# Designed miniproteins, single chains, continued (3), part 75

Each design is a single chain, and the fold is of that chain. pLDDT is the mean over its residues in the fold that is shown.

## One batch from the design tools (miniprotein)

Design m10762
Fold by ESMFold2-Fast:
Structure m10762 (fold): chain A 84 residues (1-84)
Amino acid sequence: MLEEAKRLFDEAVRAAREGDVERAVEYALKAAELLSKLAKDHEARLLLIGGVVELVGLSIELDDPRLSETALEMIKKVEEAEKK
């Protein structure tokens, strides 16, 4: 699960840098779904924070708000899972 989530984040960043923001959003949300199943895992939380920071940075660099919106959705998804 953690290795798969990391791979999906790497795919999301690569897709965003290649201009495929739609694919980047899809990979990032899939990574967040896997991380939501690892809620309260310290390494999973660090991976989520790293992924969010990277996507927000890319959103600013590419002037595309979809990546920042996706980063916020990822945080919400993991936080909602932690409340269950």
Scores: mean pLDDT 79

Design m10763
Fold by ESMFold2-Fast:
Structure m10763 (fold): chain A 70 residues (1-70)
Amino acid sequence: MLVARMIGLILRALGLLLDGDREGAEEAALEAVRLAATLGPEEVEFVARQAEKLGLERAAEEARRVAEEL
């Protein structure tokens, strides 16, 4: 299920942040944004909020941009 993959990418981003890998966390969160965009605006909003809470500025900005275009 694509939603489960999206959640898995967010959990991966959290794990990478705990390991000090901010760049890897941003990449995982950006992949979650791309997947969320195929699911709908509610999923993109969810990813945006998670990225904002994790301090992943690049992923949060991209998620907000994608949400505005859907």
Scores: mean pLDDT 83

Design m10764
Fold by ESMFold2-Fast:
Structure m10764 (fold): chain A 120 residues (1-120)
Amino acid sequence: SELLKELQKLLQELRLLNIELERAVREGKREEAIKLAEEIIELLKKLKELVSKLDIPESKKEELKSAIDETEELLKKLIELLKDPNASQEELLKAAEEVSKSIEKVLKIGQEIIDELEKQ
């Protein structure tokens, strides 16, 4: 399945970018963290477009789209904090933790979709 391979690739890229974002925030590399967060937003847009092509239950599409939308909003909040010179490292780490938890939810739902597609 071409769609299955595309889904697996996007989820792997998302996992790797999340690890790099966590590292950049931890190391105080604000400009790098902003770029990584923007790259994750673009990847999530591609994932959302791919979801519309999948032969899976509508409820599962809605679950994943909802998790993507929540993750995009958390990433936007993180970017605004990264741009604020008065934002503390503790505030940045907390925002990054919320982003990471949201990404892990997207990855979990994505794996459930892979499992469903493999039944076909």
Scores: mean pLDDT 90

Design m10765
Fold by ESMFold2-Fast:
Structure m10765 (fold): chain A 56 residues (1-56)
Amino acid sequence: MEHFEKGKQLFEQGKYAEAIRQYDKAIELDPNFKEAYKNKGEVYKKMGATGLANEY
């Protein structure tokens, strides 16, 4: 699934908001795609950790 793979790549690049959008597109195409929901949750966890780490 193209959108799911792109979401994973964006997540690895630290582009969390864009990764979420790709996972949302994957869910739009397959609303029962539980793995996309799981990975979207992982992005939110990283966004929280990143917010704490962006003490710059």
Scores: mean pLDDT 75

Design m10766
Fold by ESMFold2-Fast:
Structure m10766 (fold): chain A 54 residues (1-54)
Amino acid sequence: DEAVEAALEGRYSEAYSLLKKEGGASDEQITRAVGAARRGNREEALRIMEEAGV
């Protein structure tokens, strides 16, 4: 959840680090979620993170 909040706030490097620490999501899933957040698609970013179990 802190990783999701970081991504939504534009702190993408922090979100990436937090998601990697949790170990549940693959690098591809993290990259897709962060990419969606960067495009302003918050719902898509959250959906990808939920699908990854984060």
Scores: mean pLDDT 71

Design m10768
Fold by ESMFold2-Fast:
Structure m10768 (fold): chain A 73 residues (1-73)
Amino acid sequence: SELEKLEKRKEELEKEKEETEERIKELEEELERASPEEKVRLEILLLMEKIALGSTKLLIEKLEEKIRELKEK
């Protein structure tokens, strides 16, 4: 079923979202204790992870829209 495939993909993306949110938390904690030399690197990594999180959230939203459309009779 197409619906089952989309629901599975959404579950996979939700797991990716949780993993990205955990990495962001770890990077923010690392940034708090970082030396001045490490701060620039960590800020770049944090920005990249936040961009990835935004992309994953958008994909989840689009999959939710498509799942809703397929469930409508």
Scores: mean pLDDT 85

Design m10769
Fold by ESMFold2-Fast:
Structure m10769 (fold): chain A 92 residues (1-92)
Amino acid sequence: SDKTANELGTLLSWLAQQGAKVEIKAEGETLTARVSGLTVTQAIGLALSAIGLGLDGLDVEVKIEGDEVTLKISGLTKEQINNILNSVEAGK
């Protein structure tokens, strides 16, 4: 849903403000976010947010490697992608 996608954008923006490195790549309906410099609690929170998108019917892949979380989300609208990108840019 738009709400769940916007919540992800807000979380990514907040993580950037906490000093995490947030890298986003958008290709068609697919968004890939790579976030590094995370605490264990932040990594779990980000993974749970991604699971919420999967429960909303999006195709979501989550990879956790130490202090890094990579999310790949497919099935997003162009508007949802732009909202996430704008939220992260505002967090820099």
Scores: mean pLDDT 81

Design m10770
Fold by ESMFold2-Fast:
Structure m10770 (fold): chain A 81 residues (1-81)
Amino acid sequence: TAAELEAEADALIEEADKLAQEAAKLYKQGKYEEAAELLEKAAELLEEAARKYRAAGNEEKAEAAEKAAKIAKELAKKIKE
């Protein structure tokens, strides 16, 4: 159902947020490679959440998750440079 897809997507967003917070902590500790890897994982979860929101008919949340994924990927790339 749409409600089940949205609930699954919400859980993926929560997991991605936790990974982003852990990445920020690692970055402050100078662990740049580990921080970038967690941001890449967060981006993958955000892309999966976007697909689930879109399948549920929630285009606004899907677009928000896609934008968040793009930001996470760009940040990970910059950290690796």
Scores: mean pLDDT 90

Design m10771
Fold by ESMFold2-Fast:
Structure m10771 (fold): chain A 86 residues (1-86)
Amino acid sequence: MKLVKTLVGLSDEEIEKEIKRAEELAKRGYKVEIKVDGDTLTITIEGLSVEQAIGEVLRAIGLGLDGAKVKIEIKGDEVRIEIDKS
């Protein structure tokens, strides 16, 4: 599966944690793209299992319960997650 995660309004610590998680997946052979555009961080990961994609969705739901705006969209084998803490 392909994951596209867009993050807005994160703290520097939260951004660092998200980038480190993406870098660990890249080290394991996943195709990972990280784009920073102003206050927006976009992470694209290809080759995730269904279980890994579900894990990312559950993490996004947790952030929503903590007060972030969360949008989750699933189309075919692609999962798009938008998280806004601004």
Scores: mean pLDDT 84

Design m10772
Fold by ESMFold2-Fast:
Structure m10772 (fold): chain A 60 residues (1-60)
Amino acid sequence: IEELIKELEKAVKESTNEEEKQILQGMINTLKHLKEAGQEEQLEFLAEQAKEELEKVRKE
C-alpha cells in the first residue's frame, strides 16, 4: 500500500490534467485514512480502484 501511495503521488505530480490530479489526490487521502483506521476490506477495494486509475493515467 505504501508503494501504491507513492506511485499515485508521483502520478499527481506528473499529470497535466487537473481533474485527474484531484481524483488521484482524493484516492491517496482516502487510502491513508482507511489504512490508519484499519479498514482492510475498504482499503483493498479502493487500492484496486486506485491501481486501475493509475494504469489509465499512465497510458495517456
Scores: mean pLDDT 76

Design m10773
Fold by ESMFold2-Fast:
Structure m10773 (fold): chain A 80 residues (1-80)
Amino acid sequence: SDVEGELKFTIKMLESFKERKRSHEQILQALEEQRKASTDEKAKEIIDELLEMAKELKRQGYSSEEIVNKIIEELEKKLK
């Protein structure tokens, strides 16, 4: 499966969510839906890690925008 393509799609989705000022709940729901839609086991594992990171950052008081930025940064690192 094209893990790179799935991760690039996730980045585009998150950029859209940031532009549209989506809530923490909407970001978490979108990541969960992307995980379920993914056909690549490695991509699913990466998205699971991002979900746990997003939940932890929310508990620490980070804004939705800050969480999205941190997730995009981690996805970009995995595309190197």
Scores: mean pLDDT 82

Design m10774
Fold by ESMFold2-Fast:
Structure m10774 (fold): chain A 58 residues (1-58)
Amino acid sequence: DALAASMSPAERRIAEAAYDLGGRASPRELAEAAGVSLSTASRVLRRLAAAGYVEVLP
């Protein structure tokens, strides 16, 4: 809830895409699934991984 409340609409879409991928995603896969830049996907993916929501793949 606290993490979701601090997220932009794009970041929330990225988080939803990561969940749909089973909680395991590479930055490239996440960028493609969410329709965002690789740098944006990488930043959000690191935040989600730090919070324990996803596992980052190479």
Scores: mean pLDDT 75

Design m10775
Fold by ESMFold2-Fast:
Structure m10775 (fold): chain A 73 residues (1-73)
Amino acid sequence: SAADAAFAAKAQKELEDTIANAFATESVEKAKEEAAKKVAELSQEAAKTKNAGEVIAAIKAAASEAVTKAEKA
């Protein structure tokens, strides 16, 4: 749905910003913990959407991409 797509897009941006900031200010170990915590929080919220499986998959994919980008920066 449009609402699920909007939630996924917002979650992707929030993950990207949170992960990039964590890698800039924390150790790699702590930054990965922050990333995992954020994924868990957003996945819990996404579980309430109509297409929870698809939204959660999108959140996990976005987090993986953001971590990879931050590690290479």
Scores: mean pLDDT 79

Design m10776
Fold by ESMFold2-Fast:
Structure m10776 (fold): chain A 113 residues (1-113)
Amino acid sequence: MRLVLAILPGRKETDLAVYDLDLKRRVWGTTVPSEPEVIRAELEYIREMVGTPDLVLVGDRPSTRELSEEAAEIAGEVFGVPVRLVDPSIVQELIEGKPSEETLAFIEELLAE
């Protein structure tokens, strides 16, 4: 079972989702305050209750890049897996549980590298 964690940082709130690539469905999702310690606690909770993802994708916008870089650093520390800063549209699709075939193909290529 291959799991992808999607993180979309916002100025006040951060959206989080875990998507199962093999089952083609979102298995978990939440929204938390964009405080680093709150994000860390939620990622530790995901690790314990859902499992360690194979890949972490963090949505990267110029206006929230500092938040995206911080979230990526925290995710790397918590999980010890590959973390990628990606277009926020990719992450948004995973958070909504409705990834396009193009988004799924992109993720499969990242996992094959």
Scores: mean pLDDT 87

Design m10777
Fold by ESMFold2-Fast:
Structure m10777 (fold): chain A 69 residues (1-69)
Amino acid sequence: SGLPDGRYDYTVRDAAGNVVAEGTVEVRDGVGTLTGLPPGRYTVTLTGPDGYVLEAEVEVDANGTAVVR
């Protein structure tokens, strides 16, 4: 796991760059779980407590859940 523990602001974008979701996620033990998202592949931008910005590709499952690590 590479993510520092803490509260992150997130922005989820589709392949065209459209914002499809925004919110906050709590990262524990290098893992954050996003919920309530449309299924598919997206880019997530996470902004950490220290202003550190991370980008990850995620796959959102049929239940609207994605995991960032």
Scores: mean pLDDT 81

Design m10778
Fold by ESMFold2-Fast:
Structure m10778 (fold): chain A 89 residues (1-89)
Amino acid sequence: VRELLEEAARLIAEATAAAKDEDAQLAATFALMAASIALHLPGDDREKAEFVARHVERALRAAEAAGDEETARLLREALELARRARELA
């Protein structure tokens, strides 16, 4: 679970750097903060993974709405990892 969320955080960080749209960049930054919270604060692994997945999904919608395919690709990969972490938790 932890390794999947760490990899998701890496992809979200790349998405934040790649984002060309301000709304997509802001949403990706919130997703990165969610991943950081999940990795550092105590709590249930499933709830943490679900929390990260929700924020990544929001960022993905913003990137898709902006037509930022590179950022959307990175966020789709991060979302799959967060969802897999939730299933394994």
Scores: mean pLDDT 84

Design m10779
Fold by ESMFold2-Fast:
Structure m10779 (fold): chain A 65 residues (1-65)
Amino acid sequence: SSLREELLRLIGEILRLIGEIFDLERELEKETDEERIKRIEEEIERLKKKREELLKEMRELEKKL
């Protein structure tokens, strides 16, 4: 597989995570239940960490182009 093809795949995964984070942040704005707020906040933080990992993978792949 080409490095460009792998880069596009990573970009697609990052965009999906950004979308999921956006949807959860929008749900968080509407939520009034303290327990649910905490669960949503924890999930957002988990997804943001996954995004950072994929961004690191993307940067390493960029160095090989």
Scores: mean pLDDT 86

Design m10780
Fold by ESMFold2-Fast:
Structure m10780 (fold): chain A 92 residues (1-92)
Amino acid sequence: SITSEIAVVLQLIGLHLDGAEIEIEVEGDRVTITLRGLTPEQIAQAKALAKQLESLGAEVTVEVDGDTVVITASGLPEELVELLKTLGKELK
């Protein structure tokens, strides 16, 4: 639903406001979200976000390296892909 899609965007904005560096790249139906400078609590939040993306029907992979989390998702709703693309431009 659109509410779940908005919740994903708001969670990313919250992480950014709490000091995380966020990069979002979109290639067709594939979205890569890179989050850097994370605390252990924020790493847990990023992993929870990845589970929410899976609940939207996406195929999701998560890689954790130190304080960096990379989430790759394919098959997200088109509306969410557009929102994430816009968010990625605004966070520069």
Scores: mean pLDDT 84

Design m10781
Fold by ESMFold2-Fast:
Structure m10781 (fold): chain A 66 residues (1-66)
Amino acid sequence: GAVAERNRAGALAAAGQPNGRSGAAGAAHDMAKVGGEEGRRYARLAAGSTTPEEARRYALLAADAG
């Protein structure tokens, strides 16, 4: 749906920034407030990620779950 598509675009945009890890984790946190339990799980994984790429991937999964 339109919400999931917008969330995915937001996660990818955040991941493209110099602070991609922080941006991706923040985007995942925001998406978890909308996406429900699966989104919250991926948001936690994004926040716990040690690399910006890992954070981006989990943020995208959180967006897909919403």
Scores: mean pLDDT 64

Design m10782
Fold by ESMFold2-Fast:
Structure m10782 (fold): chain A 73 residues (1-73)
Amino acid sequence: DEEFRKRLKETMEAAKKGDEDARDILIAIAKHIKEESTNEEIRELAEKAIEAIEKGDYEKALEYLLKIADLAS
């Protein structure tokens, strides 16, 4: 989904600039993916994305979330 990847990148850039709402949205997306997915690799990537966001490592968080998007395509 090209639109999903675009929105994900835009939201990540906002969070990187200190937008707390954008950060909360990214955490909510990753938590939702982790809770709903039956795929262990996707669940592990979602957990890593949450940890990266919590540490302020938005570059790593984006990598994990984009990999999830590729696996779910």
Scores: mean pLDDT 83

Design m10783
Fold by ESMFold2-Fast:
Order: structure tokens, then sequence, then C-alpha cells
Structure m10783 (fold): chain A 62 residues (1-62)
């Protein structure tokens, strides 16, 4: 699984931009694309209380 999330400032939530069934490679690629576009991406380890990211709307559905 990807170890990063982005923060959706409009919705006030942390989200993963892929469906739960996506591969780790797909999740890493999506998060890197968001970071390259200037979106702030955080590692889950920066939020020890965050076991499951708050999903707004995944880019790819399951």
Amino acid sequence: AAEGVYYDEEKGVYAVPVAPGASAEERVAALRALRAAGVKVYHLGEFPQLGVPYAAEPVVEA
C-alpha cells in the first residue's frame, strides 16, 4: 500500500487518489504525480493516529 496521502483543502480531509484495490506501484505513482503538481503529500508516519486515510473521492474506484 502507498504510505502517503494528500490534503484536500476544499474538503478539509486527507485522501488517497486511488481505489483500495490498486497496486502499491499505482498508489505511489499517483501520489508522486500530485506532489509534482504542487499538492502537499504527507507520509502516514507523520500522522501516527491515522490508520486509514480520510478518503474524499479516489481518482480510481475499486
Scores: mean pLDDT 52

Design m10784
Fold by ESMFold2-Fast:
Structure m10784 (fold): chain A 66 residues (1-66)
Amino acid sequence: GPSIEELIKGTREAIENGLAEVALKGIRELIKKGADKDEVLKLLEELKEKFPEYSEEVEKIKEELK
């Protein structure tokens, strides 16, 4: 599968291209792969800013990262 760096890039591209569900899947895979929490939090904030309708899901994922 993709490296953590490739997955971060792909997830950010998905956010930029309006693919919220693809971006959310990318974030969940990054968490499973043990990606840096600060990088995951940055992507979660980028997702929330682009798709405010995902704010509740973003906050739930942030709680899971504790």
Scores: mean pLDDT 85

Design m10785
Fold by ESMFold2-Fast:
Structure m10785 (fold): chain A 56 residues (1-56)
Amino acid sequence: SAKEEAARKAVREAMEVAVSLSSQGKNEEAQRQAQEVARRGMEETGLSREELARAG
């Protein structure tokens, strides 16, 4: 569904940002950015954090 595809995209983008920041040694910033993107994805799609993780 469109919501599932949006959720997968949000999770994917959050993971890519986290990986990029972690590769730079910014593990704390990576965690904060990943959580922020996940929260925005949840608010935009209406899905829970668990649903976002499962859709990805």
Scores: mean pLDDT 71

Design m10786
Fold by ESMFold2-Fast:
Structure m10786 (fold): chain A 100 residues (1-100)
Amino acid sequence: MMDEVIESLLREAERHEELGREYEEQGDYKKAGDYYEAAGEHLAMAGDLYRERGDDEKASELYSRAGELYERAAEMYEKAGDLEKAKEARERSKELREKS
């Protein structure tokens, strides 16, 4: 059951990251940022679940990847002119990297 939840979160993260790339290629930086942020959030949730099971190594890996996605979201928000969302995404990225 818990493994199915983690697998679902990882699949949704992958799908959202793919959508983020597609919107970035189209120049829709706001949507690209939104999807990269959603992907990072799903990876962070999966990391929390791995930590709850005592798998700190997998949790750290997922927090690191989530932080990278939030940083990419911040870059997209900057290109879209949304400096507030860019700042929030960077703060979340830093928080997640400190957990890894």
Scores: mean pLDDT 89

Design m10787
Fold by ESMFold2-Fast:
Structure m10787 (fold): chain A 81 residues (1-81)
Amino acid sequence: SAEEKYNEGLKYYEEGNLEKAKELFEEAIKLDPNFAEAWYNLGLIYYHLGEYEKAIEYLEKALELDPDFEEAKAKLEEIKK
């Protein structure tokens, strides 16, 4: 399921394996394109990779899907400073 891929991606993200986390979050989004948390975590990965334009794009998508997503709002404000 999308949730299983997302939870596996979180484990790799916490371990610092950004490449594997990215693959798993991309699989989660492929299974559920409305999974705001998966879009958010892909945005965080792009930020850690220094790809700030992609980070903003993915974080804005998370916020579009969940307008009350405070963590996505906070991260966008941090990046746009």
Scores: mean pLDDT 87

Design m10788
Fold by ESMFold2-Fast:
Structure m10788 (fold): chain A 76 residues (1-76)
Amino acid sequence: EDARLEALLEEQAEVMRRLAEAYNARDVKAAEAELEKLREIQREIEALPSATDEQIQRARQSVAVGEAVVAALKKA
């Protein structure tokens, strides 16, 4: 479970990096795909009993950032 949580946190950071790359490339479809991955990561982190409130809150915040990025790209 600790190893799974660590892997999810590392994946979250990598997905956030790819989301920033999609934003810079103005690639809406890539940004939407990364947002879906953030939602999956959030659900998995929330399901782990080893996850702290801070880690859960950061996962939720990452999804909110992804939603904002996709919305901004669709307006441009």
Scores: mean pLDDT 86

Design m10789
Fold by ESMFold2-Fast:
Structure m10789 (fold): chain A 93 residues (1-93)
Amino acid sequence: ERIEQLRAEIEQVKADIKEIETELNDPESLERRAEALMERYAKEFNVPIEEFTDEDRERFRELAEVVLYTAKGILEAALDFLRWQLEEEERRR
């Protein structure tokens, strides 16, 4: 039944949002994400890791937060859309 599928998808999206919220509230997780982004940038643009300053590290931390907030916003929009679809399916029965 489509209604059961939509409810399952809603619960999954809610879980994904909570996971992002947990990461945003964990300084260690944010630092790990910032370091991963910095390493990816270094590899892609052939920049030596030793050239990164403390200011560069702070910018990557800010980028990590922006990425997570953006992902959360997308998931919240998806959640609203799924809830609307569930309401429509319940009306049609």
Scores: mean pLDDT 83

Design m10790
Fold by ESMFold2-Fast:
Structure m10790 (fold): chain A 60 residues (1-60)
Amino acid sequence: SDELLKKGLEAFKKGDYEKAIEYFSEAAKQGNREAQFNLAMALSKKGDDDKSTEIGQQLG
């Protein structure tokens, strides 16, 4: 839903990638295409401390 996408975007802007992932993940499960894209971006930011190969593993 739009509300979950908005909450995710606000968390992302504040640098709270963990909350952003939670909101985007829920919106993406509901079929929100923009949330699916933003989820990938948030996971990339959260995985900045991880190896690139592990980011793909968490997306799968």
Scores: mean pLDDT 73

Design m10791
Fold by ESMFold2-Fast:
Structure m10791 (fold): chain A 77 residues (1-77)
Amino acid sequence: SKAKEEAEKAYEKGKEYYEKGLKAKKEGKYEEAIEYYNKALKAYEEALKLDPENEEARENLLRVSVEVLEIAVKKVT
């Protein structure tokens, strides 16, 4: 269906943002990493909204959420 095609596009976009976030994190660019992770979260949320049974999108959403929290804690500490 068109919704599943849009879900796949949102999921791929989420992966691209997540990879950019990981690269920024490796370079110590934590603010840039957070921005990319937030974009990845929104993309995975859209993918899951369009295809609620997408286990990979659900897993990646959780993973990125944890990484955002970890960076936020480290930046404060």
Scores: mean pLDDT 84

Design m10792
Fold by ESMFold2-Fast:
Structure m10792 (fold): chain A 84 residues (1-84)
Amino acid sequence: TEELLRRQLEAARAAIDAAVAAGLLSEEAARAALRHLEEAVAADLAGDLLSAGRHLQAAADTLLAQPAGAEVLERVSAAFAEAL
């Protein structure tokens, strides 16, 4: 549902903000990843599942390019699962 997707996006934002505060992620990488997550949610709500998948992959790739990217991706994934 739209509400579930927005809750997942909010949980992902909180996890990304916490990673920036912990020094695991730059503000630039955080903004790029969040932009892709916002675009993924918008595409999913519009029924464009291919675009949604591409934006989710771009968000993951942005995080994984960082030195602690795997840890940040795990935190974001856990936050997404808990928001379900």
Scores: mean pLDDT 81

Design m10793
Fold by ESMFold2-Fast:
Structure m10793 (fold): chain A 66 residues (1-66)
Amino acid sequence: SMEEKIEEVIEELLRLHERGENIPEREEWSDLTDEELEEILRRLYEHYLETTEDPEAREALRRVLA
């Protein structure tokens, strides 16, 4: 399903981030809709907000999600 696809992409992006790799360009996800991409970014930001220990980063992410 599309939800499973979104979850798979999120897991991949989190692994890339853990390895210090750059997030792929939009062209690498040409099969994703803008809505799916926004949902992926929202969930990534929420995950980062939950796991980051940097107060400044936490505040910045909180503002983006608001």
Scores: mean pLDDT 66

Design m10794
Fold by ESMFold2-Fast:
Parts: C-alpha cells; structure tokens; sequence
Structure m10794 (fold): chain A 83 residues (1-83)
C-alpha cells in the first residue's frame, strides 16, 4: 500500500463517519448540523478521490465517487425538506 492509498482509505473512513453522523442529526431534527456534516463528508470524499486517482487505485476511486454521490443526494433531499 502506498502512502497515498493509505491516506485515501483514512479520508474515506472519516467521510463515511461524517455521512453517518449527518444521517443521525437529520433523523433527530438537527437539520443545520446535518447540512454541515454532509458538506464535510463531501469535502473528505473529494480529497480521498484525488488521492485515489494519484495512487491509480480504481477501487478507492469508485468508493470515493459513490460516497460523493450519496452525500450530495442526502444533502439535496434535506435542503428540499427545508423549503
């Protein structure tokens, strides 16, 4: 495992954690916190994607892309509920 692969895996784990916390906050009605957590999750997935691409690891690239898509979908759906 390269340093970039390891860093990508760490960022993916952190992004997954922020995404999960965002879902918990949303279910508890803490919508502002949920928005901030989803936005942080997207940032971390994007950083993981860049590192995964540099490492040439297609599996990590795919995982990061799926994470971005999931977090963006959750953020969009939440913002629609608040209108």
Amino acid sequence: MSKEEFEAEVLLALADMYLALGKIAEKRGDYQTAIELYEKSIELYREALELAQKAGNDRLVQRAQEGIETAEKNLKELKEKLK
Scores: mean pLDDT 89

Design m10795
Fold by ESMFold2-Fast:
Structure m10795 (fold): chain A 72 residues (1-72)
Amino acid sequence: SSELEKLEEMNKRLSEVSDAKTVEEYQALLDKLRKEGAEPTVLKMVEMQIALAKGDTERARELAREIEALRG
């Protein structure tokens, strides 16, 4: 189904996030995914990794709540 294909694509893009290690690499990945029309959940996951890499725990926590809301 289209829903299954969408979930598989999202999982693939989340796997790409795990390969990024620096704020600059995460920012480049975010820009790429945004141009490709990635799901909002995937975009917020990358933004959360950027916040964590910067030590911005409050922003990371806010993004985690937004991700949870998008999944619910």
Scores: mean pLDDT 74

Design m10796
Fold by ESMFold2-Fast:
Order: C-alpha cells, then structure tokens, then sequence
Structure m10796 (fold): chain A 83 residues (1-83)
C-alpha cells in the first residue's frame, strides 16, 4: 500500500538523517504516511519514523515537523482502535 511504502521510506530516511533538512524530509514523509495508514502496522511504522526524525532533528523547524509526524501517527493509532 502507499501508506506502508511511505512509512518504510520515512523510516529509512530518518535512520540516515544527518542534517535538519534530512530530518524534516523524513518527518514530512512520516506525516503523509500517518495520514494514509489503514492498518496498525502502517501507523506504528509512521510513529517510529516520526520519533527517529525527532532524534535526528537539528533545529526548531525539523523538530517541529518531526514532532507533528509522531502526533499524527498517534492520532491514527487512536482512530484505528490500537490506543
């Protein structure tokens, strides 16, 4: 699914992120992945990507974007009945 594909891509980018721009890119993809998540597994991967993007963040913009991704994924987990 598109949600799963984007979540995996966001997670890999978050793992490799060395700059604020890269962390922000991972966060933006994780937000999109969270919005498209139709299964708990997809939403959980988007959450993992968002949390790793927060860890990789270097400035307020990348930190804010990554935090937004984690919150979006949590919202999807709630909507899917996991939380």
Amino acid sequence: SKGLELAKKALELAKKAKTGEEAKEAGLLAIEAASLATTPEEAQLALEAGMLAVKAAKDIESATTATGAALAAIGQLIDLGVL
Scores: mean pLDDT 85

Design m10797
Fold by ESMFold2-Fast:
Structure m10797 (fold): chain A 72 residues (1-72)
Amino acid sequence: AAAERERLMRELVKAINNGDYEAFVKALERLLALAPPEYQGDIYRMLADAYEKLGKTEEAEQYRKKAEEVGG
């Protein structure tokens, strides 16, 4: 639903402004579940960046590969 997507976008902005990358990842994962395929690449790139900020290098690499597959 549009309302849920708008709420998640608001949560993403709040999380990034607070440096809360754990909350940012959770909001992105929920947004990914609602996203059409053409937007999934951008969300995967954002997840990769967020996991890198959390020091989770393996998860970051996995999401970069997914972004390359669907965003290219």
Scores: mean pLDDT 80

Design m10798
Fold by ESMFold2-Fast:
Structure m10798 (fold): chain A 74 residues (1-74)
Amino acid sequence: REEALALHRELQALVAAGRLDEALALAERATASPDPLVRAVAYQALALLYARQGRLELALEYALRGAAALAEAL
């Protein structure tokens, strides 16, 4: 859970700094985590970032994967 919070904070900092390419790369790498809560944070970030790019189908796909990972974590 501490790892998921650390990832969330790092992603927030990158987005706030306008470093969106680094945020995407970090979130994509984090989807390989064995921790379902870390994967949920990563998929949620990917969904938001792709939605901002107008890639709505890809954003929805990641949102659904994030919901599944969150359900696994609960």
Scores: mean pLDDT 84

